Designed miniproteins, single chains, continued (3). Designs and how they scored, part 5

Each design is a single chain, and the fold is of that chain. pLDDT is the mean over its residues in the fold that is shown.

## One batch from the design tools (miniprotein)

Design m8144
Fold by ESMFold2-Fast:
Structure m8144 (fold): chain A 84 residues (1-84)
Amino acid sequence: ASPELVEKLRETFLADARLIAEQLGLSEESAEAAAEAATKVAVEILDRIAAGEAVSAEEFHTRPLKVMLETMRETQARLEELLA
């Protein structure tokens, strides 16, 4: 993927992650970690498609969001453990 596309993906996922974090009372660090993880997965999928690989609709549509939510949850739990 182009650097411009990667940056737009990062900005989009960061905006989404921040909205979720704000609604759930989670940290900015959790939102940033979640956005970066989702961006990496989306770039991986796009690069695989560009290489001619067949990517399932399930992987394409759900994997970035799943990774975002899992990373946000794990980062928040780790921060709470460190602050306890």
Scores: mean pLDDT 80

Design m8145
Fold by ESMFold2-Fast:
Structure m8145 (fold): chain A 105 residues (1-105)
Amino acid sequence: MEEEEIVERTKREMEEYTKKGDIGGAAEAFLRGVIELARLGGSTEAFREVAEALKRQALSNKLDKEDLESVRSALEGATRAARAQDEEAGEVLERIGRELVKKLE
């Protein structure tokens, strides 16, 4: 399905940015992927998979203040986009986002 392609591309883009030390780029790739999934009417599991991928990338790297702000901004935008499509998808992103932010503090 097209959603599997979006998930796979989003995870790959996040990994590529993270390998370059560009966490802001990874966060932007995450937000773009979530917006595409929302436009497609993606499943809650697809949103969960990209959010868990962001969480793994963020926790595996040292984040400066600008990186943290990029991740928080992307999580806020992504949660709004997902929630507009599906309340359950929005709840999943909000939960994973809270777990990630708590770990980064």
Scores: mean pLDDT 85

Design m8146
Fold by ESMFold2-Fast:
Structure m8146 (fold): chain A 67 residues (1-67)
Amino acid sequence: TDESIREVLLEAAETGESLTVAELAERAGVSQETASVKLDALLEGGAVRREGERYRVTPLGAEVLRA
């Protein structure tokens, strides 16, 4: 769910961790397709940035996810 994805990304933001689509999907309990679609939307909004095959929550993204 969106909430499960939000929780995983917020934890990653707090620990300074970057995540692959597969890692996000597994930890959030969603399909890789669902995780990919959500990450693409967050990338377009500037809430995450791409680092090769990994995604990192931006400072803006961490603020939005906590709100």
Scores: mean pLDDT 83

Design m8147
Fold by ESMFold2-Fast:
Structure m8147 (fold): chain A 62 residues (1-62)
Amino acid sequence: GATAEEAAAEGAARAAAGKTHEEGLNGSVWGYWQAASAGLSPEEAQYAGAAGRAAGIKAGVL
């Protein structure tokens, strides 16, 4: 099972490793999906997705 922090960290790592805008978006979606699949709240899932997006922006792919 994933915590919101674990889902956010995986989404962020995936987004930051992205080489395209699409790969950065996939990282944020992955964070959201992991949190939602673990049964976390909608707010926690949004937090995980937002963390992935922020990492993609920082990496220059979003």
Scores: mean pLDDT 73

Design m8148
Fold by ESMFold2-Fast:
Structure m8148 (fold): chain A 87 residues (1-87)
Amino acid sequence: ATETGSADEKSGSVTTEIDGTKITVDVERLAEGEMLITITVEKDGKKGTVTVRLSADRVLTEVGESGDEEMVKEAKELLDKMFNGTS
């Protein structure tokens, strides 16, 4: 299981693996309706992580990135598709 059963749990983690590509999405709930979202993409032995903050007004702010540049780019494209997926 990717979740822990604590009484005041403010975070959730989901991991999906598709044909050797592993995508992990971590969501942490912050004060006043804000969320911290971390996407980690692992492919061909490479790993990249991107963290963004989502405000209550649904404004995305990039907080950090680390790892392989190609995997970081894939994580950023996934974030863009999730929150800017019009067209």
Scores: mean pLDDT 72

Design m8149
Fold by ESMFold2-Fast:
Structure m8149 (fold): chain A 85 residues (1-85)
Amino acid sequence: SLEEEKKNLLEGIDQAIKDLDELIEEYKESDPELAEKLEEYRKKLLELKKKLEEAKSMEELEEVGKEILQVVAEAQELLAEHLAK
């Protein structure tokens, strides 16, 4: 159902935001440039959460879900690049 898919995506994005909050706190003093970049991804996730809350169709939920996955993937790649150096 639309309500079930929306709930699942909201739970997913809330977890992603929480994970970013923890990483930002971890790197805030040791790598403030990385922390600032992670804060930009957190901001993007908050904007996507707003779109998700406003979504009225399954197609809109699928589109927002894909954008969430893309933002999470980009944040993970940034972290992987940082840890590899």
Scores: mean pLDDT 86

Design m8150
Fold by ESMFold2-Fast:
Structure m8150 (fold): chain A 88 residues (1-88)
Amino acid sequence: SSAERRELGLEALRRASRELAEEIIERDPSLREMVERLLEEIEKAEEDEEVIGLFGLLASLARDMGLEERVQEIWARAYAEVKAEAAA
């Protein structure tokens, strides 16, 4: 269903955000406080639009660091993992 796909997408965005945040911090530790704050907002967000928007900010930051391909890889893997877990 559309609702089930949306739920999986949101959980995938939360997981992708955590993994992407770790990679950003590893590449540039000076961004730790900003990235951790974004993660806290993503974890607390109850509205779909907020989660999508906040992930968008994190992904934009990663792209500015030359991690465009990595953002896509992380999201695709997170979605596949969440989908597999939901099927189990």
Scores: mean pLDDT 82

Design m8151
Fold by ESMFold2-Fast:
Structure m8151 (fold): chain A 81 residues (1-81)
Amino acid sequence: SSARRELEEARREIRDLEALIEHATSQAPNKASEELVKRMEALVEEMRARGITTHAEFVEALRERLAEARERERRAEEALA
């Protein structure tokens, strides 16, 4: 069981990461929610503590997490097929 729960969790993580990447890369006009801004700040601080010091490296790390979440979604979908 729980494959549906994994699918829902992966899809939520994908949505969150896509919103964070869009906010990080646009440097522009969307008003992100306060929750999204807080999550971004916490993630930037986490990455900085790990020695990631450039904006480009931060964005790359976010894209890597997104790819992992998408792989988890695919596996959960296969388990439900």
Scores: mean pLDDT 77

Design m8152
Fold by ESMFold2-Fast:
Structure m8152 (fold): chain A 62 residues (1-62)
Amino acid sequence: DLEREAQRLAAELQALVRRAQELRDEAARDPERAAELNAQAEEVLERAQRTADGFLALQAAL
């Protein structure tokens, strides 16, 4: 079911964006780990972009 798959990807995208924001918020509170945490946030955002691309492709097929 493409609709269920689209809903799953949308939920995953929301979770990834939320995780990236959490990492950036933690970086703002911990200067010694800021570079590491911001790098992790960027990796999560790259995964979010790939998930978004997949969601848009499925939405176009619906």
Scores: mean pLDDT 83

Design m8153
Fold by ESMFold2-Fast:
Structure m8153 (fold): chain A 95 residues (1-95)
Amino acid sequence: MLSDEQVLELLRLYLRSLGLSDDVIDEVLKKTREWIKKNPDASVEQRLIYGMRTYGDLQNLGGGVRGFLENLARGLAQAALEDPDGTLAELRSLA
């Protein structure tokens, strides 16, 4: 099971692998952390989807791209739930 900090690290590494600047990543993580505090029962998938939605909002992305980002968040959540340590290690190698 992923801790809140592991979910936030997973999100950070993934956003960095997409080429986002540290300032944008920090803002996404800040907003996602505050949302998790208000939604403690949220699944890993819901937490990652919220992070991707926050990224989409900050970049003013269109609905089609936002839909793809949500699907990417679902795939990332599945991979991380199956192999948390391996998924984090792989993303560290990409970032």
Scores: mean pLDDT 83

Design m8154
Fold by ESMFold2-Fast:
Structure m8154 (fold): chain A 79 residues (1-79)
Amino acid sequence: SAAEERQRRIEEELAKLRPLAEMMEEVKRIIQLGKEQGNEVEGLKEAIRLAEEKGYDQSTIDVLREELEKAEKEEAEKK
C-alpha cells in the first residue's frame, strides 16, 4: 500500500542517522501511532515537530515534510 511504501522510505532515511538512533525510535513510534489511529497526517506533523526540537539534520526533516505533503494529498483525495 501507499502507506507501507511511505513508512519504508522514512525508515531508510532515518537509518542514515545511526548516531541519533534514540531520536529515530521516538519519531518512528509517533508515525506508527498516527497510522494505527487512522491519522497518518497528524502523526507525521508530530514527528516533524519532534525532529525539529531534537535538532535532526535538515535533510531528514525535508524528507518527513515531503512524506507529509504526500499523505495530505492522499487524505484530500479520499474526501
Scores: mean pLDDT 71

Design m8155
Fold by ESMFold2-Fast:
Structure m8155 (fold): chain A 105 residues (1-105)
Amino acid sequence: MKEEELKKKIEEAKREILKEAAKKAEELGKERGEELKRAYVGGFMYGLAEAEGKVSKEEIEEIEKKKKEEGWSEEELKAFEEGKELGKEAYKKLEEIKKKIEEEL
C-alpha cells in the first residue's frame, strides 16, 4: 500500500481547506476589524472540533452564551457562527477527499 503517498495527498487537501479559512479570516480582519477575525477563527476551530467529536454542541452553545453576556457584538456572534459552519463543512469535505483518494489508489 502507498501509505506515504496517501498521507501526503490528505495533508495537502487539509492544508488547502485551512488556507481558505485563514484567507477568509484575514479578509474579515481587514474589512471589519481584528475582533471579527478572532471570532471567525474561534468559530472555525470549534466547528471543526465539534465535527471531529472533540467538543459537544452544548459546550459550544455555552461558550456563545458567555461571549454574548460579555458584550460581543452581533457581527462578532455572526462571524463566530459563520466560522463554525465553515469548520463543519471543512471536516465533511476532508472526509470526502480521504474516501476519494483511497478509492483511486
Scores: mean pLDDT 76

Design m8156
Fold by ESMFold2-Fast:
Structure m8156 (fold): chain A 98 residues (1-98)
Amino acid sequence: KEVNKEKLRKLFEEVKPQIPDPVFLAELERALANPRTPLEMLALEVVLAPGRNGAEVQAILSEFYKKFNGKIPLDLEELKKIPGIGEKRARRLLSLLE
């Protein structure tokens, strides 16, 4: 399944006030505006961004990329095994898939 870009944009607007890092926030805004941005990685960044800075999100993404080779698994239990992705974030991520 592909990440739904409209659902991702809506989620970003919802979580935007909870993103404490203004540099990371600006990077996410540019990524959403760029049609060449890989949506799977962007969806992960948006879901992980609330309450975190860019460096913290990149550390979690590094582990995700290593385990799943940059693809979002359709399995809630597999997503929950990644440090920093709990049930709420895993369910939110899966809701972005078409």
Scores: mean pLDDT 79

Design m8157
Fold by ESMFold2-Fast:
Structure m8157 (fold): chain A 57 residues (1-57)
Amino acid sequence: GQEEQHQQRVQLLEKERDSLFEDFYLAFLNIGFPETLARKSAQAWTDIVIAEELKRR
């Protein structure tokens, strides 16, 4: 039903967010960012990417 489609979309976004965060986090670590800055930067970029994907619909 409609509710099931919404729930599935939320779970997909959660998994994509987690994967994006890990990718950005590792990329920032490879550039030489300290762990704390890498985590904050990865979170910020992940949020931006997910927000843009949601706008595309």
Scores: mean pLDDT 76

Design m8158
Fold by ESMFold2-Fast:
Structure m8158 (fold): chain A 69 residues (1-69)
Amino acid sequence: MIVSPGIEKRKEKIEKLIKDNNPFNLLRAFYHALLLDDKETLKKVLNTYRKLSEKEWKAFFNIIEELKK
């Protein structure tokens, strides 16, 4: 269990990126959530993306695949 003001502040900034419904910002939020092992932020990104077009979902997955390498 992690308790840190720095992490909380970064999560808030990521959540603001999610609210913009910008696929590029959502991708960045997802990447940071993966690094932080933050399941709640990952769920928020996924839920937001479910509301976007299929095209944006495709772009999201392509970038994730590239980052895995």
Scores: mean pLDDT 66

Design m8159
Fold by ESMFold2-Fast:
Structure m8159 (fold): chain A 130 residues (1-130)
Amino acid sequence: GHMLGDKVELVQKRTGLVPTDEEIAEALELVLSNDSFVERVTRIAQRIIEDIERGARILLLATPYTLLEELLSLSDEERRELAEEYYKKALEEKDPEIAARYYLKAMAAYALLKDYDKVVELAQEFLERV
C-alpha cells in the first residue's frame, strides 16, 4: 500500500496543512532510512528549529499513521494531556532510542494542537540531550 500517500491525505484533510513534494520526499527518506530513532528525531528537530511550519509538516508525515489517527481522534484537551505524558516519559527514559520515540510522539501531538512554541521547545531540548 501507499502508506505515505495515505498520511498526506490524512494530514491535509484533518489539519488543513498542505505538504510540498520536497517535504513529502524528505519525510519518505526519514521513514525508509535505516537510521536510529535518535538520528531520525535529530534530523526532524533540526528542521523544526530552522523552519517550524515546514518542520511540523515533515514531523507529521514521519509520524506513524496509527499514532496520527489516534491523536486526531482525541479532543484538544485529551491530546494535550497525552503530549504531556509522552514528554514526561521521554524525560524519565534512560534508553536514548525510546526517549527519542517519546519526543517524536509529544512533538507530533503538540503540532496537531498547532502549539508550535511547544514543538520548538521540545526540539531544542532534544538536541541539547544528544
Scores: mean pLDDT 86

Design m8160
Fold by ESMFold2-Fast:
Structure m8160 (fold): chain A 85 residues (1-85)
Amino acid sequence: MLEELKEALESGDTEKAGKKIEELMKNFGAKDIKVEVDGNTITVTAKGASEVSINTVEDIIKALADVDVTVEKKGDEYTLTIKIK
């Protein structure tokens, strides 16, 4: 899973990367996951995950590829915006 995510991020396959990030989020207990792709930008919105889980997902994504990751929190909902360079 992580190797496939790395390859998708490195190749700019945003749709495949988005699906793998959704799987990663589910593994950390996230619920109500929404993934949107626009060009080189992937936006993932999720509920039910802890802050530690979200920070771990962010760190994993940043470790796998040269991408910009922004995390926003509104109530119990987290939005991760991933921009592939």
Scores: mean pLDDT 82

Design m8161
Fold by ESMFold2-Fast:
Structure m8161 (fold): chain A 83 residues (1-83)
Amino acid sequence: DELVKVMQEGVGRIVRSVRDHGNRGQEEMMSNEGFIVLSNMKAGKMTPKQGGERLIKTMEESGVPDKVLEVTREEVKRLIEKS
């Protein structure tokens, strides 16, 4: 399923951006949140839009660098466009 692949790759890129530009605590939190959001989207319990909005809100509340937030918004936009 192309959508599942886009979800996995998008969430993976967001988590990697946090790893590369954020701190360890932010990486651990986003790895856990990314897993939950991805699992719920795959199970049809959460739409791509809802998952993306949750990821963006979590990033904003976590105080990640603006560069990470930009990557997150671009990946969320791509995910919504593919759904």
Scores: mean pLDDT 80

Design m8162
Fold by ESMFold2-Fast:
Structure m8162 (fold): chain A 77 residues (1-77)
Amino acid sequence: MKEEIEKKLLELFPEAKIESVEELDEPGSYRVTFYLGDRKYELYLFPTKEKAVEFAKEHENDEVTVFAAVTESFLKA
């Protein structure tokens, strides 16, 4: 799964420098840390749409640009 996430991220953002892909405590949930130029990004992947939407709403004011998506939807994008 981590390799598939890395490949998909580089497909969507060819200039991305991936720092880490970490599996979270919930099955199917991951945190991807990467850079586009000098800007740090975190992509959180969740097994359900509800969790992804709620996470995105709560993290609008972070110093790091944060995205949330459903793992299966991200891999099919």
Scores: mean pLDDT 74

Design m8163
Fold by ESMFold2-Fast:
Structure m8163 (fold): chain A 76 residues (1-76)
Amino acid sequence: GSSKKPSENLKKAERALLALGFRHGVYDLSNLSDEELAALARAAGLSPAALRRAIQNVIEGKDPAQAVVDALVAAT
């Protein structure tokens, strides 16, 4: 797919992850149920699939904002 504007996606991703508590490697979100993930995704303006991919990317050591940008691109 075509590249989107990275700055816009990065800012949206950063805001979403900060709202979800991704500050110091907080990975409690990986233990959330699908219902809890869906609620957080709605609050963050993400799909549950994008949020799950973002969490996985963060666990693998990606910067949280970059992790969400990559997940959003993959989910589109």
Scores: mean pLDDT 61

Design m8164
Fold by ESMFold2-Fast:
Structure m8164 (fold): chain A 61 residues (1-61)
Amino acid sequence: GPEEESLERAGLYAARAVALAPDRVVSARKLPDGSIEVVLADGTRFVMRDEEEGRRAAEAA
């Protein structure tokens, strides 16, 4: 639904933000469910459920 679509787009924007400012990524970790948890230098945390976007975040960390 619209909520799921919104979450997918949020993940995409998060991945692009990581690509533009990789120095702000403190850690990236793959969770058991296949999601990627990303932590930024400002303490912001987000979870990416898309494997492709998660891979980009992990490469930036």
Scores: mean pLDDT 60

Design m8165
Fold by ESMFold2-Fast:
Structure m8165 (fold): chain A 75 residues (1-75)
Amino acid sequence: MKLAIVITRSGPLDPAAVREAVERAGGEVLAVIPHGDRLVVVAEVPEDKIEELRELLLALPNVRDVRIIPIPQAA
């Protein structure tokens, strides 16, 4: 499932650590877009792994909040 992941940072966050978390959840990072205190990550992740991904991201240093938004895929 394609997701937009909005990560709110409390300090420096390594994009490689975010990519590693997505890959541990069985997903793939498609894009990373820095936006002020937020990092927007577009990723393809198995539906049954979305909650695991949230937990992995929240465990990273300097992550204050994680919002995961499903992106509908066109057939």
Scores: mean pLDDT 81

Design m8166
Fold by ESMFold2-Fast:
Parts: C-alpha cells; structure tokens; sequence
Structure m8166 (fold): chain A 60 residues (1-60)
C-alpha cells in the first residue's frame, strides 16, 4: 500500500518533470499557444493528482 503510493508519486513526478521540459522546448520554438495551453492543463491535472496521493501518503 505505502510502497505502491510511493511508486505512483515517483512516476507522477517524473511525468510532470518530462512535460515541463517539453513545455519549455515548445515555448522556445514559439509553438502554437493552443498546444502550450493544453500541455499546461495536463501538468495542472497531474499536479492535482500528485497532491491527492501525497495527502493519502501523509495519512498513513
């Protein structure tokens, strides 16, 4: 249970880190704002999920 939560938290942190790097690359390329906005929305959703899992971990 706790180890599963830690694994999921680690995976989400890696995904968020990768997406933030890709977002920076897209911004440097002057990519379409709609693409940038979509990636930012995905990052926000993943950060919300990360916060939920970290709260579950802190309750254990």
Amino acid sequence: SKDDLLSRISDLRDMISDLRSRLNDYKEKNADQSIIDKIEDIINDLESELNRLESELSSL
Scores: mean pLDDT 86

Design m8167
Fold by ESMFold2-Fast:
Structure m8167 (fold): chain A 103 residues (1-103)
Amino acid sequence: SDRKLNAAKLLFASEGYELLAEHAKSLGDEESAEAFKEKAEELRKKAEELGVEELSPEIRKLIDESLAKAREEIKKAKSLEEAYKIMNESYTELEKKLEELLS
């Protein structure tokens, strides 16, 4: 359903911005780290409003596995631009898999 798809995508995006915030902080970019944390909190609230707690275990596992892979790849990123690219690619792959599960 559109609501479940949107909730899953928002949850992934929220956690993804947390990873970007951690990476920005590791690079000494406190301004970007703070901005990413604020965005993560905004997206998390939206995910909760869409009933993220109602997501199936299968969807949650897919999100968790995608985030774990993204986290390991982002740790190796030498710049925020590279980290963004990794996160965007992970988001696109997750969206495709979620559409296959929810269709």
Scores: mean pLDDT 86

Design m8168
Fold by ESMFold2-Fast:
Structure m8168 (fold): chain A 72 residues (1-72)
Amino acid sequence: SPELEATKRMFLVMADAVDAVMAEYQALRAEAIAAGQDTPQTREQLRDRREQMMREASDQASRQVQQILQST
């Protein structure tokens, strides 16, 4: 049904947003380790960056979900 397909799309949007943030975070962490910069300070900065990216991704995903709901 159109409602079921819309629900699936909403879940995928949210899941994709989380996966993208985690992939970027893992890449940044790997880069820091490879550069010999795996320090407590760098770890804290990367956690703060991850939290910022998660908030931004969550906000954008919520807007996409709202658009799906309005178009369905």
Scores: mean pLDDT 83

Design m8169
Fold by ESMFold2-Fast:
Structure m8169 (fold): chain A 75 residues (1-75)
Amino acid sequence: MEKVWEELRAFAREELAWLEKETGVDIRKLSDEQREAAIDELADRLAKERGLNPSAVRTTLLFLYGLALKLEEEE
């Protein structure tokens, strides 16, 4: 059980680091509105680059970011 939580927390840290690198800002320090805007811009960019639906990418990124923050908080 503990090993699964270690893997999830490692994943959360990697996702937050990746988002910080891709957006060029510390997303943890942004307001909810600023984070949404940064994620929207990233989602649009990735969707265009990968030929994906922007709304689907946005929803996925918001979910991953929320999960990553929650897992980091549980430490």
Scores: mean pLDDT 70

Design m8170
Fold by ESMFold2-Fast:
Structure m8170 (fold): chain A 99 residues (1-99)
Amino acid sequence: SAAPAPLYVELKKKAEEYINSLEKEELIELVKELAKKSLYNKELAYMIVVLAYEKGLLSEEEARELLLLIAKEVAKEEGIFDPEELEKELEEYLEKSLA
């Protein structure tokens, strides 16, 4: 496995700063706003959700809904639209990440 890319390290640090400084409701609203912005902001939103879930700040259901929201926004920009396949891929990813 290669070392983490510099962008990954930056996104993780920013996500941790938001998680440590914001309350749950503010964090959820931030994720929803970031999901509608640039690809960088969508990647940041994704990182926030994953780390917040790992820390127990988000329930599995809340994390899944936010990740699905982010995936749908990415798919819209890339011209990909298959909500059922996105949902299946996210469920498989979450099951592997949560085990």
Scores: mean pLDDT 75

Design m8171
Fold by ESMFold2-Fast:
Structure m8171 (fold): chain A 71 residues (1-71)
Amino acid sequence: GPIDEREVNEALVLIAIAISKRILEKAGKTDEANRLEQEAVARIEALGDDLTPEKALEIIRWVGEETEKAI
């Protein structure tokens, strides 16, 4: 059957987290990487079924902004 849209949205956020975590870890900012991952996952969990494409993109943008601030 078709892929569930919520699962796609979650996967996109998780990919963004993985990229940001790798960038921060390469910069020696492991504590910031772990904090970012924890906060982003908490945002996914808080939204639950409300993890729409728009909400997923909001989290992805936030992850990017936090990564830029940390570097």
Scores: mean pLDDT 86

Design m8172
Fold by ESMFold2-Fast:
Structure m8172 (fold): chain A 90 residues (1-90)
Amino acid sequence: MADLVERLAEEVDRLAKETGNPHFREAAEHLRRAGDALKAGNTQEAVEHLERAIDHLARAMEELKDAPFDVQVRAAVLLIAAATLLVSLK
């Protein structure tokens, strides 16, 4: 699980660098913290950070209406992946 969250953080960080959107940067930071919490065995802290990452990803998507289609699709896939990880930790 932690490895999947870390991979997700890397992919979101790539979108942050490509788009310059601060919500992707915040989402990547929260995903990194969620991964660290999972490695420490703190599932509650991981859930909190995943919820914050999902909120930031959703906000970034609202701002992406003029972004290239591939960026919009990648953001949507990453949001779904983060939401799926959150559900699996409940």
Scores: mean pLDDT 84

Design m8173
Fold by ESMFold2-Fast:
Structure m8173 (fold): chain A 108 residues (1-108)
Amino acid sequence: SSLEEGIERLLESAKKVSEELRKKIEEFLEKLRKILEESKSEGELVAELLKLLGAKEELVEEALKDPEKGIELYNEALEQLANNELSEDFEETEFMKALKEARRELLK
């Protein structure tokens, strides 16, 4: 439910940002929906979600071996993203850049 609410908020925000930023956000949401629908196990789901957030390969492998720890890492990453404080274990993705730019446009 919190994930669906996050998606709806991103879609609403996309209407208020530049066409280029909106396209990047929509591409991220499409990838997210595909992962949610196509993943065959909890380990695969969490690993693909961590990959989408730019997690290092070591964290992705850890999530595949221990899905419960993977879920904890994913939830921590979402909390950090909400606060714009993502750790060094995550690479800055095109989505994260678009999200930062969208936040700047919405605060005008």
Scores: mean pLDDT 68

Design m8174
Fold by ESMFold2-Fast:
Structure m8174 (fold): chain A 106 residues (1-106)
Amino acid sequence: DPVLELLRKAIEAVEKALEAVRAGDTQKAISYLADALSLVEEARKAAKDPEIQAVLDRTLGELRRLFAEAVRAMKAGDYDGAIEVMERALELLRKTLEEVEKIKKK
């Protein structure tokens, strides 16, 4: 399933962004967050079910806000705050994956 595989890759990208921040590589972290957003946008384009499209539209709006917050925190040198926001984004993506899986089982 292309939507589910793209969402799993987006989760991996956020996990890599968290590792990069913990290693002090903010540029790499920002790059991985951009990759995660792109992967969710691709998942939205691959989705044919209107219910899945609505879930992904909500997730994209929330991810854009959370990623902007994480980038601002990193630029301010607030790495703990950036990690906290990225962990919230990771939880959002995992919840989105579960919601999409449930819709596909109908």
Scores: mean pLDDT 89

Design m8175
Fold by ESMFold2-Fast:
Structure m8175 (fold): chain A 78 residues (1-78)
Amino acid sequence: SLEDIVLEELEKIIPKLPPEVAEIVRKTLAEKHRSGGELLEALGKRLAELMKKMSPEEQAYVLKLMGELLQRIGEKVA
């Protein structure tokens, strides 16, 4: 299912993320969500708030990793 794909890909990316971002992902995964889409929406909102406190270089790195995550999810859903 989409939810299972989202969960698997998020778990794989956690070790590559900055510690603060990894914590947000882990906390979001620990919460119950109605769907993979709702989980991604909640994660996106929390990441946007965290990124306001990050350097431009850290923001660029996180955006690159999130882009790679979304690409992998898209490939598995197709």
Scores: mean pLDDT 78

Design m8176
Fold by ESMFold2-Fast:
Structure m8176 (fold): chain A 110 residues (1-110)
Amino acid sequence: SVEEALRLAAEWLKSRLEAEPPKDDWQLIAELLRAIGIAVARLVAEGLSEEEATRRVLEALSRLSGVPLPELTRALNEALAARKSGSRDLSPRSVEILLRALEALLSLAD
């Protein structure tokens, strides 16, 4: 289930942040992107396409964080583009949205 995939990703993320504390917001966002990838990979392993798995993970994360899906998707695409270009330059709005999503995901590991 999406809920189980997100819980596994949240537990992984919590363990990762405790083992190697991030030094800045970009490192937090990079770990969030990895956690999202873990949830997507779990759903793909359960028989979903990557597109469907990604859609369900983002919809659930939108619901948990209270961030509208289009805004969350835009912020994630900005972070992925920055990573691809070797940039750490994100808009303040995207940073705020992604950190809110990270906090919402971590709440599942409590």
Scores: mean pLDDT 87

Design m8177
Fold by ESMFold2-Fast:
Structure m8177 (fold): chain A 63 residues (1-63)
Amino acid sequence: MAAYSALKAAAEISKNAEITEVRLTPEEVVLTVRATLDGKEYEVTITADREGNIVSIEKKLIE
């Protein structure tokens, strides 16, 4: 599976994204990145299954 490559590409689309955490479980890959959008920093958590499908994306503002 190319799940990591897909998740890294998604993170890079988020302009100056930095990977802060990668967590592997038997069922899912969870990638946490810091991204700057519209002058504000966000923590983006991307969850994908082991088949490489994106399950969820959460975006949290860092103040």
Scores: mean pLDDT 68

